# Designed miniproteins, single chains, continued (5): the designs that were tried, part 21

Each design is a single chain, and the fold is of that chain. pLDDT is the mean over its residues in the fold that is shown.

## One batch from the design tools (miniprotein)

Design m16701
Fold by ESMFold2-Fast:
Structure m16701 (fold): chain A 65 residues (1-65)
Amino acid sequence: SSLQQKINQLKQQALDAFSAGDFDAASQYLQQIKDLLIKAGVPEDEANKIVAQIEDEVMDAAPDP
């Protein structure tokens, strides 16, 4: 789906930002994922849980800056 494709692109951008040590940019990409989920009709509490899971996945995949 187009939503899943956009989320996957933003996840990759967040991973690249974390890997580069750009914590602010990574947080902005994660916020964009949350905004996209809310716009798609996902409840805010569920969107927060999804974004937290994505953040953990990205942080686990990237070295600490």
Scores: mean pLDDT 81

Design m16702
Fold by ESMFold2-Fast:
Structure m16702 (fold): chain A 65 residues (1-65)
Amino acid sequence: SELEEEVVRLAKEGKNDEAARLVGEAAKQGKVSKLDVERIAELLIKEGERDAAILAANAGLEALR
């Protein structure tokens, strides 16, 4: 929840690259799963932050490969 709150906050501030970087780093550290990345992307879409959602999903899924 802490990560999700921070990612949404950064996206709302227009800091889409920072939001994506946080998701990618959490995925690299094994702190989020593919389902967690998908949930975060859906949350960003619900908040109207579509560009942040695309960048965050890409960063998270690439880190999990």
Scores: mean pLDDT 86

Design m16703
Fold by ESMFold2-Fast:
Structure m16703 (fold): chain A 80 residues (1-80)
Amino acid sequence: SDERYEEINELIRESIIEALKKTDDVEEIKKIAHEILTEKLKEKGFSEEEIEEAKEYMDLVIEENKDVDVDKLIESLENA
């Protein structure tokens, strides 16, 4: 359902924000955000296929924003 995609998008944002608060290194952000997202999605009963798709989308968001100031990125994501 459409609500399921909205939930995945929210968890992606939350996972990226949490990772950004721990490190400013792009590769570490991806690693930490993937770990957080995987745990959150598993807890909510999402399939391995949905988790993999969410991780791919998350990587695109991180790559597109890698040159953005971390504090500005956190503020933008928290207000999305």
Scores: mean pLDDT 77

Design m16704
Fold by ESMFold2-Fast:
Structure m16704 (fold): chain A 78 residues (1-78)
Amino acid sequence: TLEKAKEAAIKLLEEKKPELSPAGQSLLDMAIEGIRAAKSVEEMLKVLESAAEMARQLGLEEAAEAIEEAKRVVEEVA
């Protein structure tokens, strides 16, 4: 369900957040807000994909990896 996918993705990102740089943490916060606002699984996946691309552009590889992991969890649960 959409709610279960959101909960799983947010939990994963929040668990990884403390291990990241302040910039990485801010990016994960933006991704979490985007997930909460998403009205469908497709919209949530687009949010995560955009966030991962932004993380890579900024050189935040650990944040990008966390977001890609959240994307996999969404695909698994949804």
Scores: mean pLDDT 85

Design m16705
Fold by ESMFold2-Fast:
Structure m16705 (fold): chain A 76 residues (1-76)
Amino acid sequence: SRLEAIREAERLIAEYLVKNNGKITDEQAEEIKKELRERFPELSEEFIDGLVETAKRISERDPELALEMAKRELER
């Protein structure tokens, strides 16, 4: 389902954030977008871009918060 795809996409982004201690570079953001587009064709490119760019903005402003949010997401 689309809802399950969204949950899996958010989980994948969270896994990247945990691996990188709350940080996402521009290059990593583009790699994540590519992986999400390949894994979840039911999600629009605009939606995927929005998810990744939102995570990137949070990581740039507050990497500690980004890491905490990502860890919480993985516990769901």
Scores: mean pLDDT 85

Design m16706
Fold by ESMFold2-Fast:
Structure m16706 (fold): chain A 81 residues (1-81)
Amino acid sequence: MDAEIAAEPNPVRREILRRQRDAADGRVDDLIDEYMAAFPSMTREQVRAWIERGEFNPIAAKLREIGEEIDRELAERKAKE
């Protein structure tokens, strides 16, 4: 992620990518916090890994939706270039 942003040669696209990833990370953090409240014995890293691995989990579906939103925003911003 960060390496992909750093590798982006267009500074405007780089900023857009960074903002979109920051926003997505914020939503993921909210999901992690919700799970941490339910399962306080798990570490934050374990919860994140579990969410990322849960292909058929509703939370994994939400993470997929976040990715789709990022892709749509990227396409929209590219169209404005």
Scores: mean pLDDT 63

Design m16707
Fold by ESMFold2-Fast:
Structure m16707 (fold): chain A 61 residues (1-61)
Amino acid sequence: TATLYVPGADTVEELQEYILKNPGTATLSDGTTAPISDLVIYLNIFGKDPVSGKPVELVAV
């Protein structure tokens, strides 16, 4: 699953604000592009992603 890294956004609310305020497309972790509005907020079941260290992320599904 491809993710978008959003610096400084560590909560669901911060990611929701990012989606609303940033219309357009973004380049994801795998090099693909997707509309930011199509990304889903993913809560890491094990508390944090081992690579990013973040508890929540934006993912293309």
Scores: mean pLDDT 67

Design m16708
Fold by ESMFold2-Fast:
Structure m16708 (fold): chain A 96 residues (1-96)
Amino acid sequence: SSSDRQLAILLFVMLSNHIGVEVNTRIAKKAAENGDVELAIKFTQDAIKELEILKETFERAKTLASPELREKLEKMLQDAEELVKQAKKIADEAKS
């Protein structure tokens, strides 16, 4: 159905943006550890943008998803939010 196709596209977008959050936050943390404050800030901001898209896509996907899938997507979003929160804190500390 058109709804099944829409859900599949949204799930692909969510997965891509979740990977983007993981990669960008990992690079940001490594940059901060190496004293590269500018790079840490840049990749933290990129991770924030990925999270914004993930949140918006989740709001659409949850209306089409089964309760079981919705719970998995909520956990995925919460994990991404925590990664961004940690990266932001590390980048802010590196500025000092």
Scores: mean pLDDT 89

Design m16709
Fold by ESMFold2-Fast:
Formats: structure tokens, sequence, C-alpha cells
Structure m16709 (fold): chain A 61 residues (1-61)
């Protein structure tokens, strides 16, 4: 889970995606609700390490 989350965060960062694009990707690929996806997308841009932890916890469900 954590390794997949780290790869996801690095991919979004390398592609230079904006908050909306990251939220759309999280909603489509990880099955997050729109509110969860937007919250996590904001975290990706502000604190990528915390975003990895949050995504890993979601994927463990």
Amino acid sequence: ARESAEAGVETFRALGLDRRQIADALRREAGLSPAEAERLATLFLEDPEAAVEALAKHLER
C-alpha cells in the first residue's frame, strides 16, 4: 500500500498536475469520493509526505 502510494505521489508530481487534475485521478483510480479526492489533492501539493501516508491508509481499507 505505502509503496503504491509513494509511486502515485511521485507520478503526479513528475507530470506537474494541478489540484483539479490530481483530484480527478484519485477519484477515478483510487475510488475516493469527490470531497476526499479534493482534500488529498490539496495535501499532495502542500505536503507530499503526508499525502503518501493518507493515501496508503485509504488503500489499506
Scores: mean pLDDT 71

Design m16710
Fold by ESMFold2-Fast:
Structure m16710 (fold): chain A 64 residues (1-64)
Amino acid sequence: SDRDRAEQILRDFEERAKNASRDELLRLIGDAVRRSQDLPVGVQNELSQRLAEIYQKHMAKLDA
């Protein structure tokens, strides 16, 4: 399903983000957004919010 695809994109992002630099995180966000382009808008919005939360959390760790 579209939600299963979104969950897979999110899981792949989380796994890759664990040890990523700032530049790598930006690249990973771009990759996740590209992979989600054919998903329904509602699913894309949910995925984008969850990606933003993970991104902010990792950025906070890198700033510490």
Scores: mean pLDDT 81

Design m16711
Fold by ESMFold2-Fast:
Structure m16711 (fold): chain A 84 residues (1-84)
Amino acid sequence: DYEKLIEKVRKHLEELRKAGKGISDEVIEATIKWLEENKNKEDAEKFIKMKNRQELVDYIAKEIADRLIEVGKEFEEWLEKRRA
C-alpha cells in the first residue's frame, strides 16, 4: 500500500517537473528518500496534492522546524542537567 503511494508521489512530482513547476530530478529523489525513511502516509498524501516547488519547500521546512524544536528542547534539558 505505502509503496504504491510512493509511486504516485514520484509520478506526480515528475509531472510537476515536466510542467516547469521548479521540481528537479534531484528534488524528486530527495523527496522519495525522505518518504521512504519516514514511512509517513500523511506526508505522502500531502506531496501528491502539491502544485509547485514552493509548496514542497514550505511543507518540508515546517516538518523540519517542528522536529528541530523538539530536539532543541531535549538538548536544552540535557545541557541543564549536565551543568547542575
Scores: mean pLDDT 73

Design m16712
Fold by ESMFold2-Fast:
Structure m16712 (fold): chain A 71 residues (1-71)
Amino acid sequence: AEREAAIKYTAAQVAYVGVQLDEELGIATPEDYRAAAELFEDAAVSAEKAGDHDTAKRMRQLAEELRRKAA
């Protein structure tokens, strides 16, 4: 459970850095924001199952912010 959560968290963080860079360059697309948001949502679910509710809450907040930017 912890390993799965760590892998998903790492994937979400990598996607987030990529989206931030694309945003600064003015080339971020709604699809980029949605993809990153989904990764954070998956990471949050895995963190919650592992008992890390604080991390899950932070990841869900990031996913929500990314979804707003995709609109």
Scores: mean pLDDT 80

Design m16713
Fold by ESMFold2-Fast:
Structure m16713 (fold): chain A 86 residues (1-86)
Amino acid sequence: MSKEEIAKELVKVMESVVPLSEELKEEFIEKVSKASDENLLDTISEELNKIFEKEKLDEETQLKIADAINLYILNNEELRKYFQSL
């Protein structure tokens, strides 16, 4: 799976919880797609925090998104290779 495909799947996971603006989706996909393997986790976390701030999401919604993303990552064998160092 490419990093662009990973970014698009994470956007779909987030949109299962809350609708996102097109600009935020495009920025997330661009940043995650360009991330190095070493910085992939940090990039995802930084871009998630930007979305949380821009959309003014409450703490409960932020936790639902974080849980959904963590579940997606844990169930994806290709993604687990990037997160094995945790």
Scores: mean pLDDT 78

Design m16714
Fold by ESMFold2-Fast:
Structure m16714 (fold): chain A 64 residues (1-64)
Amino acid sequence: SQREQLLQQADQLEQQGDQLQAEGKALIAKGKEEGPEYTNQGHDLLAQGYRLRAQARALRAQAA
């Protein structure tokens, strides 16, 4: 069904967002020791992760 497809897409986006946030946090931590390029990349990944999680929430709302 359309509802099941939306929920599946939401789950995938949420997982991708969570992974990007975890990678972003790890790079920010690495950047404290190894330099600003890692910190900057980490912040970019966090922002991408937040956007994907927001999209997942929107899809779940549509499925309700």
Scores: mean pLDDT 88

Design m16715
Fold by ESMFold2-Fast:
Structure m16715 (fold): chain A 87 residues (1-87)
Amino acid sequence: MKITYELIIRTPSREDAARVVEIAVEILKKKNIKILGVEPYLPDEPNTARIVFEADSKEEAQEIANEIVKEAKKLGIPVTIELRELD
């Protein structure tokens, strides 16, 4: 059974948030993870993005979050990620 997770991605700028979303989507696609939703911008938080996806476990979801942080760091983008279980 798949569990639904939400990633809240906070960056220094809207431009950095957009780049990190591209990285996150590529990581999820490479791992054959089902993406349920992508908000590259939040209405009242221009530097914050949200991605909703399905994973087999909390550990898998956390590994994905960690990989996103690692790849963002390679581009010099400091990222804070909140991982939440939905439903």
Scores: mean pLDDT 81

Design m16716
Fold by ESMFold2-Fast:
Order: C-alpha cells, then structure tokens, then sequence
Structure m16716 (fold): chain A 72 residues (1-72)
C-alpha cells in the first residue's frame, strides 16, 4: 500500500472514531476521495477498499450506539 493511501486511511479512521451519524461518515469518505486527486487507479482502488473496511467496522462496532441514539 502506498504511503499516501495509508495516510488518508489513518485520517479517515481517526475521524470515524468521532463520527455520530451516517452523514458524518459520508462526509469523511467524500473528503478522503477528494484528497485522492493525483493518485494512480491502483492506489484509488486500495483507498476505496480501506474506506469500505473502515465503514464496515464502524457500523459493526458502533451500530448499536447509533441505534440506541435514534431508536430511543
């Protein structure tokens, strides 16, 4: 994985740890993809894969917290 992709994923991960809504998740993903300008197609694919994994992990481990907040 390229250093630039790793840096973008680490930034997204830290922002996702503080996210409390799906709108915030979408904004974090969009910002990471916007910062992907100048990356190769292979690096963009790695970034998208990593972002999908981070979002999946967030939903899996914080989905209950979000459900409690919106379904209470």
Amino acid sequence: MSEKVRELLEEARKRLEKATSFDEIQAIVDEALRKADGLTPEEIRELMRGLAELVHEYIKYKGGELADKYLA
Scores: mean pLDDT 75

Design m16717
Fold by ESMFold2-Fast:
Formats: sequence, structure tokens, C-alpha cells
Structure m16717 (fold): chain A 100 residues (1-100)
Amino acid sequence: SSEEEMKRIAEGVIKGLETVLPYLPAEEAAKVKELIAKLREAVENNDFETAIEILKEIAKFARELAAKYREAGDRGGASLMAVLEHEIEEAIEKMEELLK
């Protein structure tokens, strides 16, 4: 079902975010943990419109953090955040398609 597929997509993103957490500074890690908790709550409530909005917020956060890492000369951190942003954007596109 579309609902089960959307839950699988969201769970995939959550696992990716949890894998990245150890590589983030403490303040940024805390923000991502908060967003993961909100995303889980939205998905558990079958509120996929809210889940997509949270994913958009996470993608924006990753993009902004990638820019900060580039400015600081941290090419590895910038690349990691750019990959994360891309994966989340693909998840958003798939979830939006399933909501149609």
C-alpha cells in the first residue's frame, strides 16, 4: 500500500540520519535528534504531509550545514551533508508522488 511504502521511505531516511549523528557537532546532533523524533511521530500518526514538511526542514538544515563546512574547509563534512540532502530530497519526491 502507499501508506506502507511511505513508512518504509521515512524509516530509511531515519536510519540514514542516525548513521550520520556521530559525525555531527553536539548542537547540530541535538537538532537532528529533535527532527527525527518529530518525523517518527508524524509517520506513526499517518500524517505524511507533516512528515514531508519535516523532511524539507531536515534537507534545508543539511544544505546550510554543508555550506558552513565548505566555508570552514571541511570537504568531508560538506560532502556528507550534500549526500544526505540529496537522499532526503529523493525521499520527499517519492512520498509526494505517493500522496497523489
Scores: mean pLDDT 87

Design m16718
Fold by ESMFold2-Fast:
Structure m16718 (fold): chain A 65 residues (1-65)
Amino acid sequence: MVEKVKELLEKIDEARRAGDIQAAVQAQNELFKVLDEIVQKGDKEAFDEALSLLREHARREAERA
């Protein structure tokens, strides 16, 4: 599950670089679905790790802009 979060974040970055708004939105929707599944299962460790990945991604975006 966490590996898929990382893959989806990369996919969002690639879509944004290509200017493909549709692909970016689709990857973002998939990301939210994966996060929702983690929450529904009550897997707190996976959720915390996913949240950490999201935060690190946002920080890198700001740093590389």
Scores: mean pLDDT 78

Design m16719
Fold by ESMFold2-Fast:
Structure m16719 (fold): chain A 81 residues (1-81)
Amino acid sequence: MSEEELIERIEELAKKILEHVAAAKAAEAAGDAEAAKAHKEEALKAGAEFGKVYAEALELGHEEAVEKGEELAREVDAAIA
């Protein structure tokens, strides 16, 4: 993948994680444990893919993609906390 493609993929995956984390928190607040669990599982799947794309960026030496991945990882960590 090009560095631009890796950045786009990292951004897409981070967005999916953040959307599912937000949906899980909303479901928990509403008392919907099943919906909360489903959204957490989708966030975990997106997180696993994010990790793989980040590892590929590191292996290929795509510094801009790595920096973007680190920035978005911090944003995701803040949202999960």
Scores: mean pLDDT 85

Design m16720
Fold by ESMFold2-Fast:
Structure m16720 (fold): chain A 64 residues (1-64)
Amino acid sequence: ASIAALTAAAQATIVTLAKAGTPLSTINVLVDNFVLYLKNLGASTATINATKASLQAAIAAATQ
């Protein structure tokens, strides 16, 4: 799968967990694991930073 498709799937999963009341500490571990996965796939630092920021924004929106 493309990095964009993997990111979309991860974002959907993380948003679902956030809406279900999963602790932010647990969600942050999942974000960090996904970032490590992207690093292992050879994603650039810019792509990783943009992806992490996007996921954190989605979590914040879901936990309002």
Scores: mean pLDDT 81

Design m16721
Fold by ESMFold2-Fast:
Structure m16721 (fold): chain A 81 residues (1-81)
Amino acid sequence: SVVDLVREAYDEAIAALEAAGRLDEAARWRRGQESLVATLERETDPVFRAMLLGILAHELRELGMDDLAERLRAEADRLLA
């Protein structure tokens, strides 16, 4: 599911940040995960869901997590098909 993919992507980003000693940033990402998962569980509009996935993909790319970012972009494209 989209929610499971988002949760997995955040877990990998949080683990990478914690491994790098970026603990304050990891804590902010954990709060972001809770907020986005809750939003996606309530949001039924596929266009808005795709937009949220695109935003997360951009943030993951800023962390250098290009493979995860591409998986989220591919899922966003599927929601719009």
Scores: mean pLDDT 88

Design m16722
Fold by ESMFold2-Fast:
Structure m16722 (fold): chain A 73 residues (1-73)
Amino acid sequence: MPSEKEIEEALETALAEVAKAVEEGLLGAPVELAKALLRKAAEMLLEELREGRELPKEEIEKRVKEAIEEAKK
């Protein structure tokens, strides 16, 4: 089971990628919307872990990236 530290590390990595994309204008969505979706994805991941679901670090990063892609629509 990923620890809170592993989740934080994965989220920090994803946030750094989002920050670069925002700075370069590569997101196609408002910055505020992208940040809101990232926060929502993080809250959902934490809830799943509290329910006992095992999430590998790579899957956490994938879900965060998927939330960003939804923001681009």
Scores: mean pLDDT 61

Design m16723
Fold by ESMFold2-Fast:
Structure m16723 (fold): chain A 70 residues (1-70)
Amino acid sequence: MGLSGRITKTLTDAIDAARAGASPEEVAQIVRDGLDPVIEMYRSLGQDLAAENLEKLKDFLIQLAKEVAA
């Protein structure tokens, strides 16, 4: 499965959990579980910019899920 598919799945899982009444902390855990392996993969390849951009995406997804939960 490609990077795009993993990111999309993480976003969908996080939003679904938030809508089901999960706390921001539970949503944050879903996002971390989905994105941290991809971030580590890019770091291991020396792709620091890609890793940094995925860390920013992680923060964005957590914030977006909080807004959906409200």
Scores: mean pLDDT 77

Design m16724
Fold by ESMFold2-Fast:
Structure m16724 (fold): chain A 61 residues (1-61)
Amino acid sequence: MKEHMEKALKALRLSLLAMGISEEVADKVVARVRDYIEKHKRFPSAAEVLTIVEEVEKEAA
């Protein structure tokens, strides 16, 4: 159900902000993770999330 996914994505966003990532980048990372879940039917690993963060930061620079 979508509720489970939304709670996990909110927790991810808070973690990214706690790491010093900007709200704009954090929102883009959350959107990429949402797309990943839709394609792969699972939550990405910590390493996969880090790769997404790096890709979004490169796009924002």
Scores: mean pLDDT 79

Design m16725
Fold by ESMFold2-Fast:
Structure m16725 (fold): chain A 98 residues (1-98)
Amino acid sequence: SMKEEIAKQLDRLAGQLLMQGTWALHNNDMEALKDYMNVTANQVKDLADKSNDPKVKQLSNQIQQIVQQANNAKTMSELWQQYQRMLDAIGQMIKTVK
């Protein structure tokens, strides 16, 4: 079903972002982490737009706001806080779609 396809793709994006975030933290590469978060947020938005679920659209909008805060982060600690919030929101979106 469309819901199963969206959930599967969100699981893949969350797993990819987890690996990318761990790499960026280990290398203290804030610009790479910001880039990964922006790319993932755009892909999540494309998936959310296919669901027509108001809760999924709300979570997608929340992820966009988290990424705006991430782009303004001046330290890895501030950026990592936004990264964790983004992963939590993607997890909520997966539970909502299933």
Scores: mean pLDDT 91

Design m16726
Fold by ESMFold2-Fast:
Structure m16726 (fold): chain A 93 residues (1-93)
Amino acid sequence: GLKEELKKLIEELKELAKKIKDEGAKTLVLRIADFAEKILSITDDPKIIREIKRLVEDVINLIKTKDITSLETLLKLIGILLRLIGILLDLEL
């Protein structure tokens, strides 16, 4: 199901993060994985799970296809992190 697919993607993201040499980019990616995992632990809403899955897939694609240390890529990662924080806050209200 969607929740199990997302769990596997979060695990893949954590493994990819371990290979990032830049400590700032690595920390940012690990924080994204951590927030995605936290949201997944508190919701079964398939709409929210699909949105988080898309965001995690976007991060994996950025790591695989882009220079992770470029300003453009780092700003995109920050945007994804802020969106995950927003989702978490909405669920805890």
Scores: mean pLDDT 88

Design m16727
Fold by ESMFold2-Fast:
Structure m16727 (fold): chain A 79 residues (1-79)
Amino acid sequence: MANVNKAVAYVLRAIGDELEGNLKEAAQDYYNAASFFEKEGDLETALKYYRQAYELAKSVDPEFAKELEEKIRELEKKI
């Protein structure tokens, strides 16, 4: 599916941003990847990448981290 291809592209981008120290961009890229996996119904993979985004966001974007924490809690109830 095109959404899975987009999700994979965001994962690769996130890894690149993380390696370069662009943690805020990496967190956003992992969030985008997770969102596309969620749209495909792959909630387990979506949860994995929302958690990756949360770990990065905690140190650089507290507001985004809070949004991710709530999203993670909602998805954990569905798995």
Scores: mean pLDDT 85

Design m16728
Fold by ESMFold2-Fast:
Structure m16728 (fold): chain A 58 residues (1-58)
Amino acid sequence: LAAEGERLIAEGKELARQGRLEEANRLGTLGYILLSEAGHEERAVALGRELGELMRAS
């Protein structure tokens, strides 16, 4: 769960850098959920914030 959540947010960040914001948001949301379910809530919040900043910069 935690590793999968991190992978999905990393893929979302890459999609955000490419300007694929809808796909980035979908993967980021799923990754956030998986990290939160794994008990890594603070990490999920931090990575979600990074993704959100990339999406706004695009």
Scores: mean pLDDT 80

Design m16729
Fold by ESMFold2-Fast:
Structure m16729 (fold): chain A 77 residues (1-77)
Amino acid sequence: SAGREVAEELRRMAEFMESHADRVPGAAENARRLREIADLAAEGRLDEAIARLERMAQTEEVIHGDTARRLIDRLRG
């Protein structure tokens, strides 16, 4: 399912951030935020996952806007 695939990609991104948490300020918090969205997507709570990804696309604090928009497109089908 699209939700599961997006959850897997978000979890991979979170793992990458966590692997650098000792050297990059905010990486652990950013990884946690991605894992929260991954859980929503995996649970089929797609509207909530999309809303959080749309916020990330606007701020670009955690991930690049283009990355967030690609994930949103996958969740919408």
Scores: mean pLDDT 85

Design m16730
Fold by ESMFold2-Fast:
Structure m16730 (fold): chain A 71 residues (1-71)
Amino acid sequence: DKKLNEEIGESLARMSLAITKQALKTAPKEKQEELVKQTIDIIDKLRDKGLISKETADKLKKELLELKEKA
């Protein structure tokens, strides 16, 4: 079921975003870029495995970049 798989994949990606958001609050600026890159890699791997759609991956990556700007 495409919708069920996307819900599961999005939940996993959102958990990764939540962890990164907390880490960004305490990380020095030099480490923030590395954290963002690692989280983007996780999102891309979820898309490659078919657990999330391209549209969902693009949305989550945009949200991650917005979190970095606010940190």
Scores: mean pLDDT 77

Design m16731
Fold by ESMFold2-Fast:
Structure m16731 (fold): chain A 94 residues (1-94)
Amino acid sequence: SEAEEAEKELLAKLKKLAPEIRRELAANELPETDNESLRRLGERVREAVEKPVEEFAEALVELLKEHVREVTGEKDDAKNLLIIKKRLNGEEIE
């Protein structure tokens, strides 16, 4: 249940941010990064921006889950969703 609530909160937050993210991606180039996972995430987000706002927000949730899985090596999406939630709320994870 905590993982389902975290995913719903993440989706709601990304739905609020999605129009602004779409506008930024349409107007600006993605920031340069030496991190291969962040580069792949940026490319996939740019592909997803062509979708309707609702589908774009849902795609962002899935892309973030996949990215965190790659970075942490953790296959439990429930744990990865909690990591995403803490990071978006500005909480440090040691």
Scores: mean pLDDT 70

Design m16732
Fold by ESMFold2-Fast:
Structure m16732 (fold): chain A 70 residues (1-70)
Amino acid sequence: APASEEERRALLLEQAEEARKLGLEEIAEYAEEGARTGDPAETLIKIAEYYAELGNEDAREALEKYKALL
């Protein structure tokens, strides 16, 4: 089943927390705005694509997971 809008927002808030732990404040702020006022699904995809472009293997797996939730 596709993730609810509430579940997608929860994932964005988790992404914001993780980004802050890594010192990626701009990504954290983007995730929080996406959870509050943006399209949570689109925001999740864009964040996952950003990390995947950095060569993060976990981000590539997360991108596939997020696409399945849309």
Scores: mean pLDDT 70

Design m16733
Fold by ESMFold2-Fast:
Structure m16733 (fold): chain A 87 residues (1-87)
Amino acid sequence: SKERELEIRLANLYTASGILRVAAELALQMGDKEEVLNAAKALEGISKEFDRIAKEAESLGNTELAEQARKYSKDARDAAKEFREAA
């Protein structure tokens, strides 16, 4: 189903977001500004993909999935901003 496909995409992007956040934190500890900025850029891309999932979920009437995707989008965007400012 379309909803199942969106749930799988959401889970995969959530995992990718977590990996990028860990990578950015390690890069900050090492003083690797370029790697921090690369991770922030990737998190910004993931945030946009979460927004796309939210819109698709809303079009299917799945408000719970849409709200979860919007929350994850905001979390990824906020993390990206913090990493850019710390770099």
Scores: mean pLDDT 91

Design m16734
Fold by ESMFold2-Fast:
Structure m16734 (fold): chain A 56 residues (1-56)
Amino acid sequence: GAHEAERLGARGVTLAQERGDDAAARAIGKEVRDALASGDVERATEIGRRGVEEYG
């Protein structure tokens, strides 16, 4: 659901920041927010999960 997408997005942002990639952190946060704003929970979840996988 939206809560899981928000959780994964926030974690992806934090992990990208910890890796020193502020541009990636901003992109992950923006894309998750934009997807949730459009009601696309599946896309938001995929973006967040990808961020966690790439930066975790």
Scores: mean pLDDT 86

Design m16735
Fold by ESMFold2-Fast:
Structure m16735 (fold): chain A 74 residues (1-74)
Amino acid sequence: MEESEEEADGLRVRTVVERLSETEELVTTTITFPSGVQVVERTLRRTEGNVVSEETVTEGAGSRHHHRSVRVLP
């Protein structure tokens, strides 16, 4: 598990990386705005050979978004 916290442009960003298995990791990013509003982004990253798939759910400020991406590494 890796945990980091940084501040940029008045935004507070906290990132937690959890290794779930040899091929899966969960990245949780919490963004806190100067107003105190929080947005949480959870990305499940799965690696299979040179193929990386990511499924991201972003939730906060009254909305929820879901995004998937797949890429092949060289």
Scores: mean pLDDT 77

Design m16736
Fold by ESMFold2-Fast:
Structure m16736 (fold): chain A 89 residues (1-89)
Amino acid sequence: MVSIGALRYSVNQAYQRGAISSSQAQQYMQQADDLQQRYQQGMDPITVIQQVIDILSDIRGIVQDRDPVLSRRIDQIIQSLRQQYQQMQ
């Protein structure tokens, strides 16, 4: 699912750029893996997108002061996912 891929990408970027710790990266990647598993088990795609937006918003809050450029990129991803969510309703 594209939204879960965007979450994994954002977590990896935040970690590689030093904006989050390795433990934070592991926790967020575990959340992404859990969402992927739930999606495969029949979780509604709209619910998955909403949960991805919530997790990305948490990451954005953490990185905002450490990496404003990455924070802006994550915000753009959130906006794209919100547009997708609106079109699926």
Scores: mean pLDDT 84

Design m16737
Fold by ESMFold2-Fast:
Structure m16737 (fold): chain A 64 residues (1-64)
Amino acid sequence: SAAAEASAAASAALAAMSRHRDDLEKVQQLTDEGVARSTPALAAWLRRQAAELIAAAREEKARA
């Protein structure tokens, strides 16, 4: 179903974002892809998760 495909895409994007947290550009790219494939509720959740990961990655890069 479209809802199942959207959920799977969002989950895959989040997992990939977590693996690429040190690459801010990759995290943003994967977020944009996941949002495009998601329901509004999943898109909002994905953006929130990505914002947290991006903030953490940015802080790590600032410390390096």
Scores: mean pLDDT 67

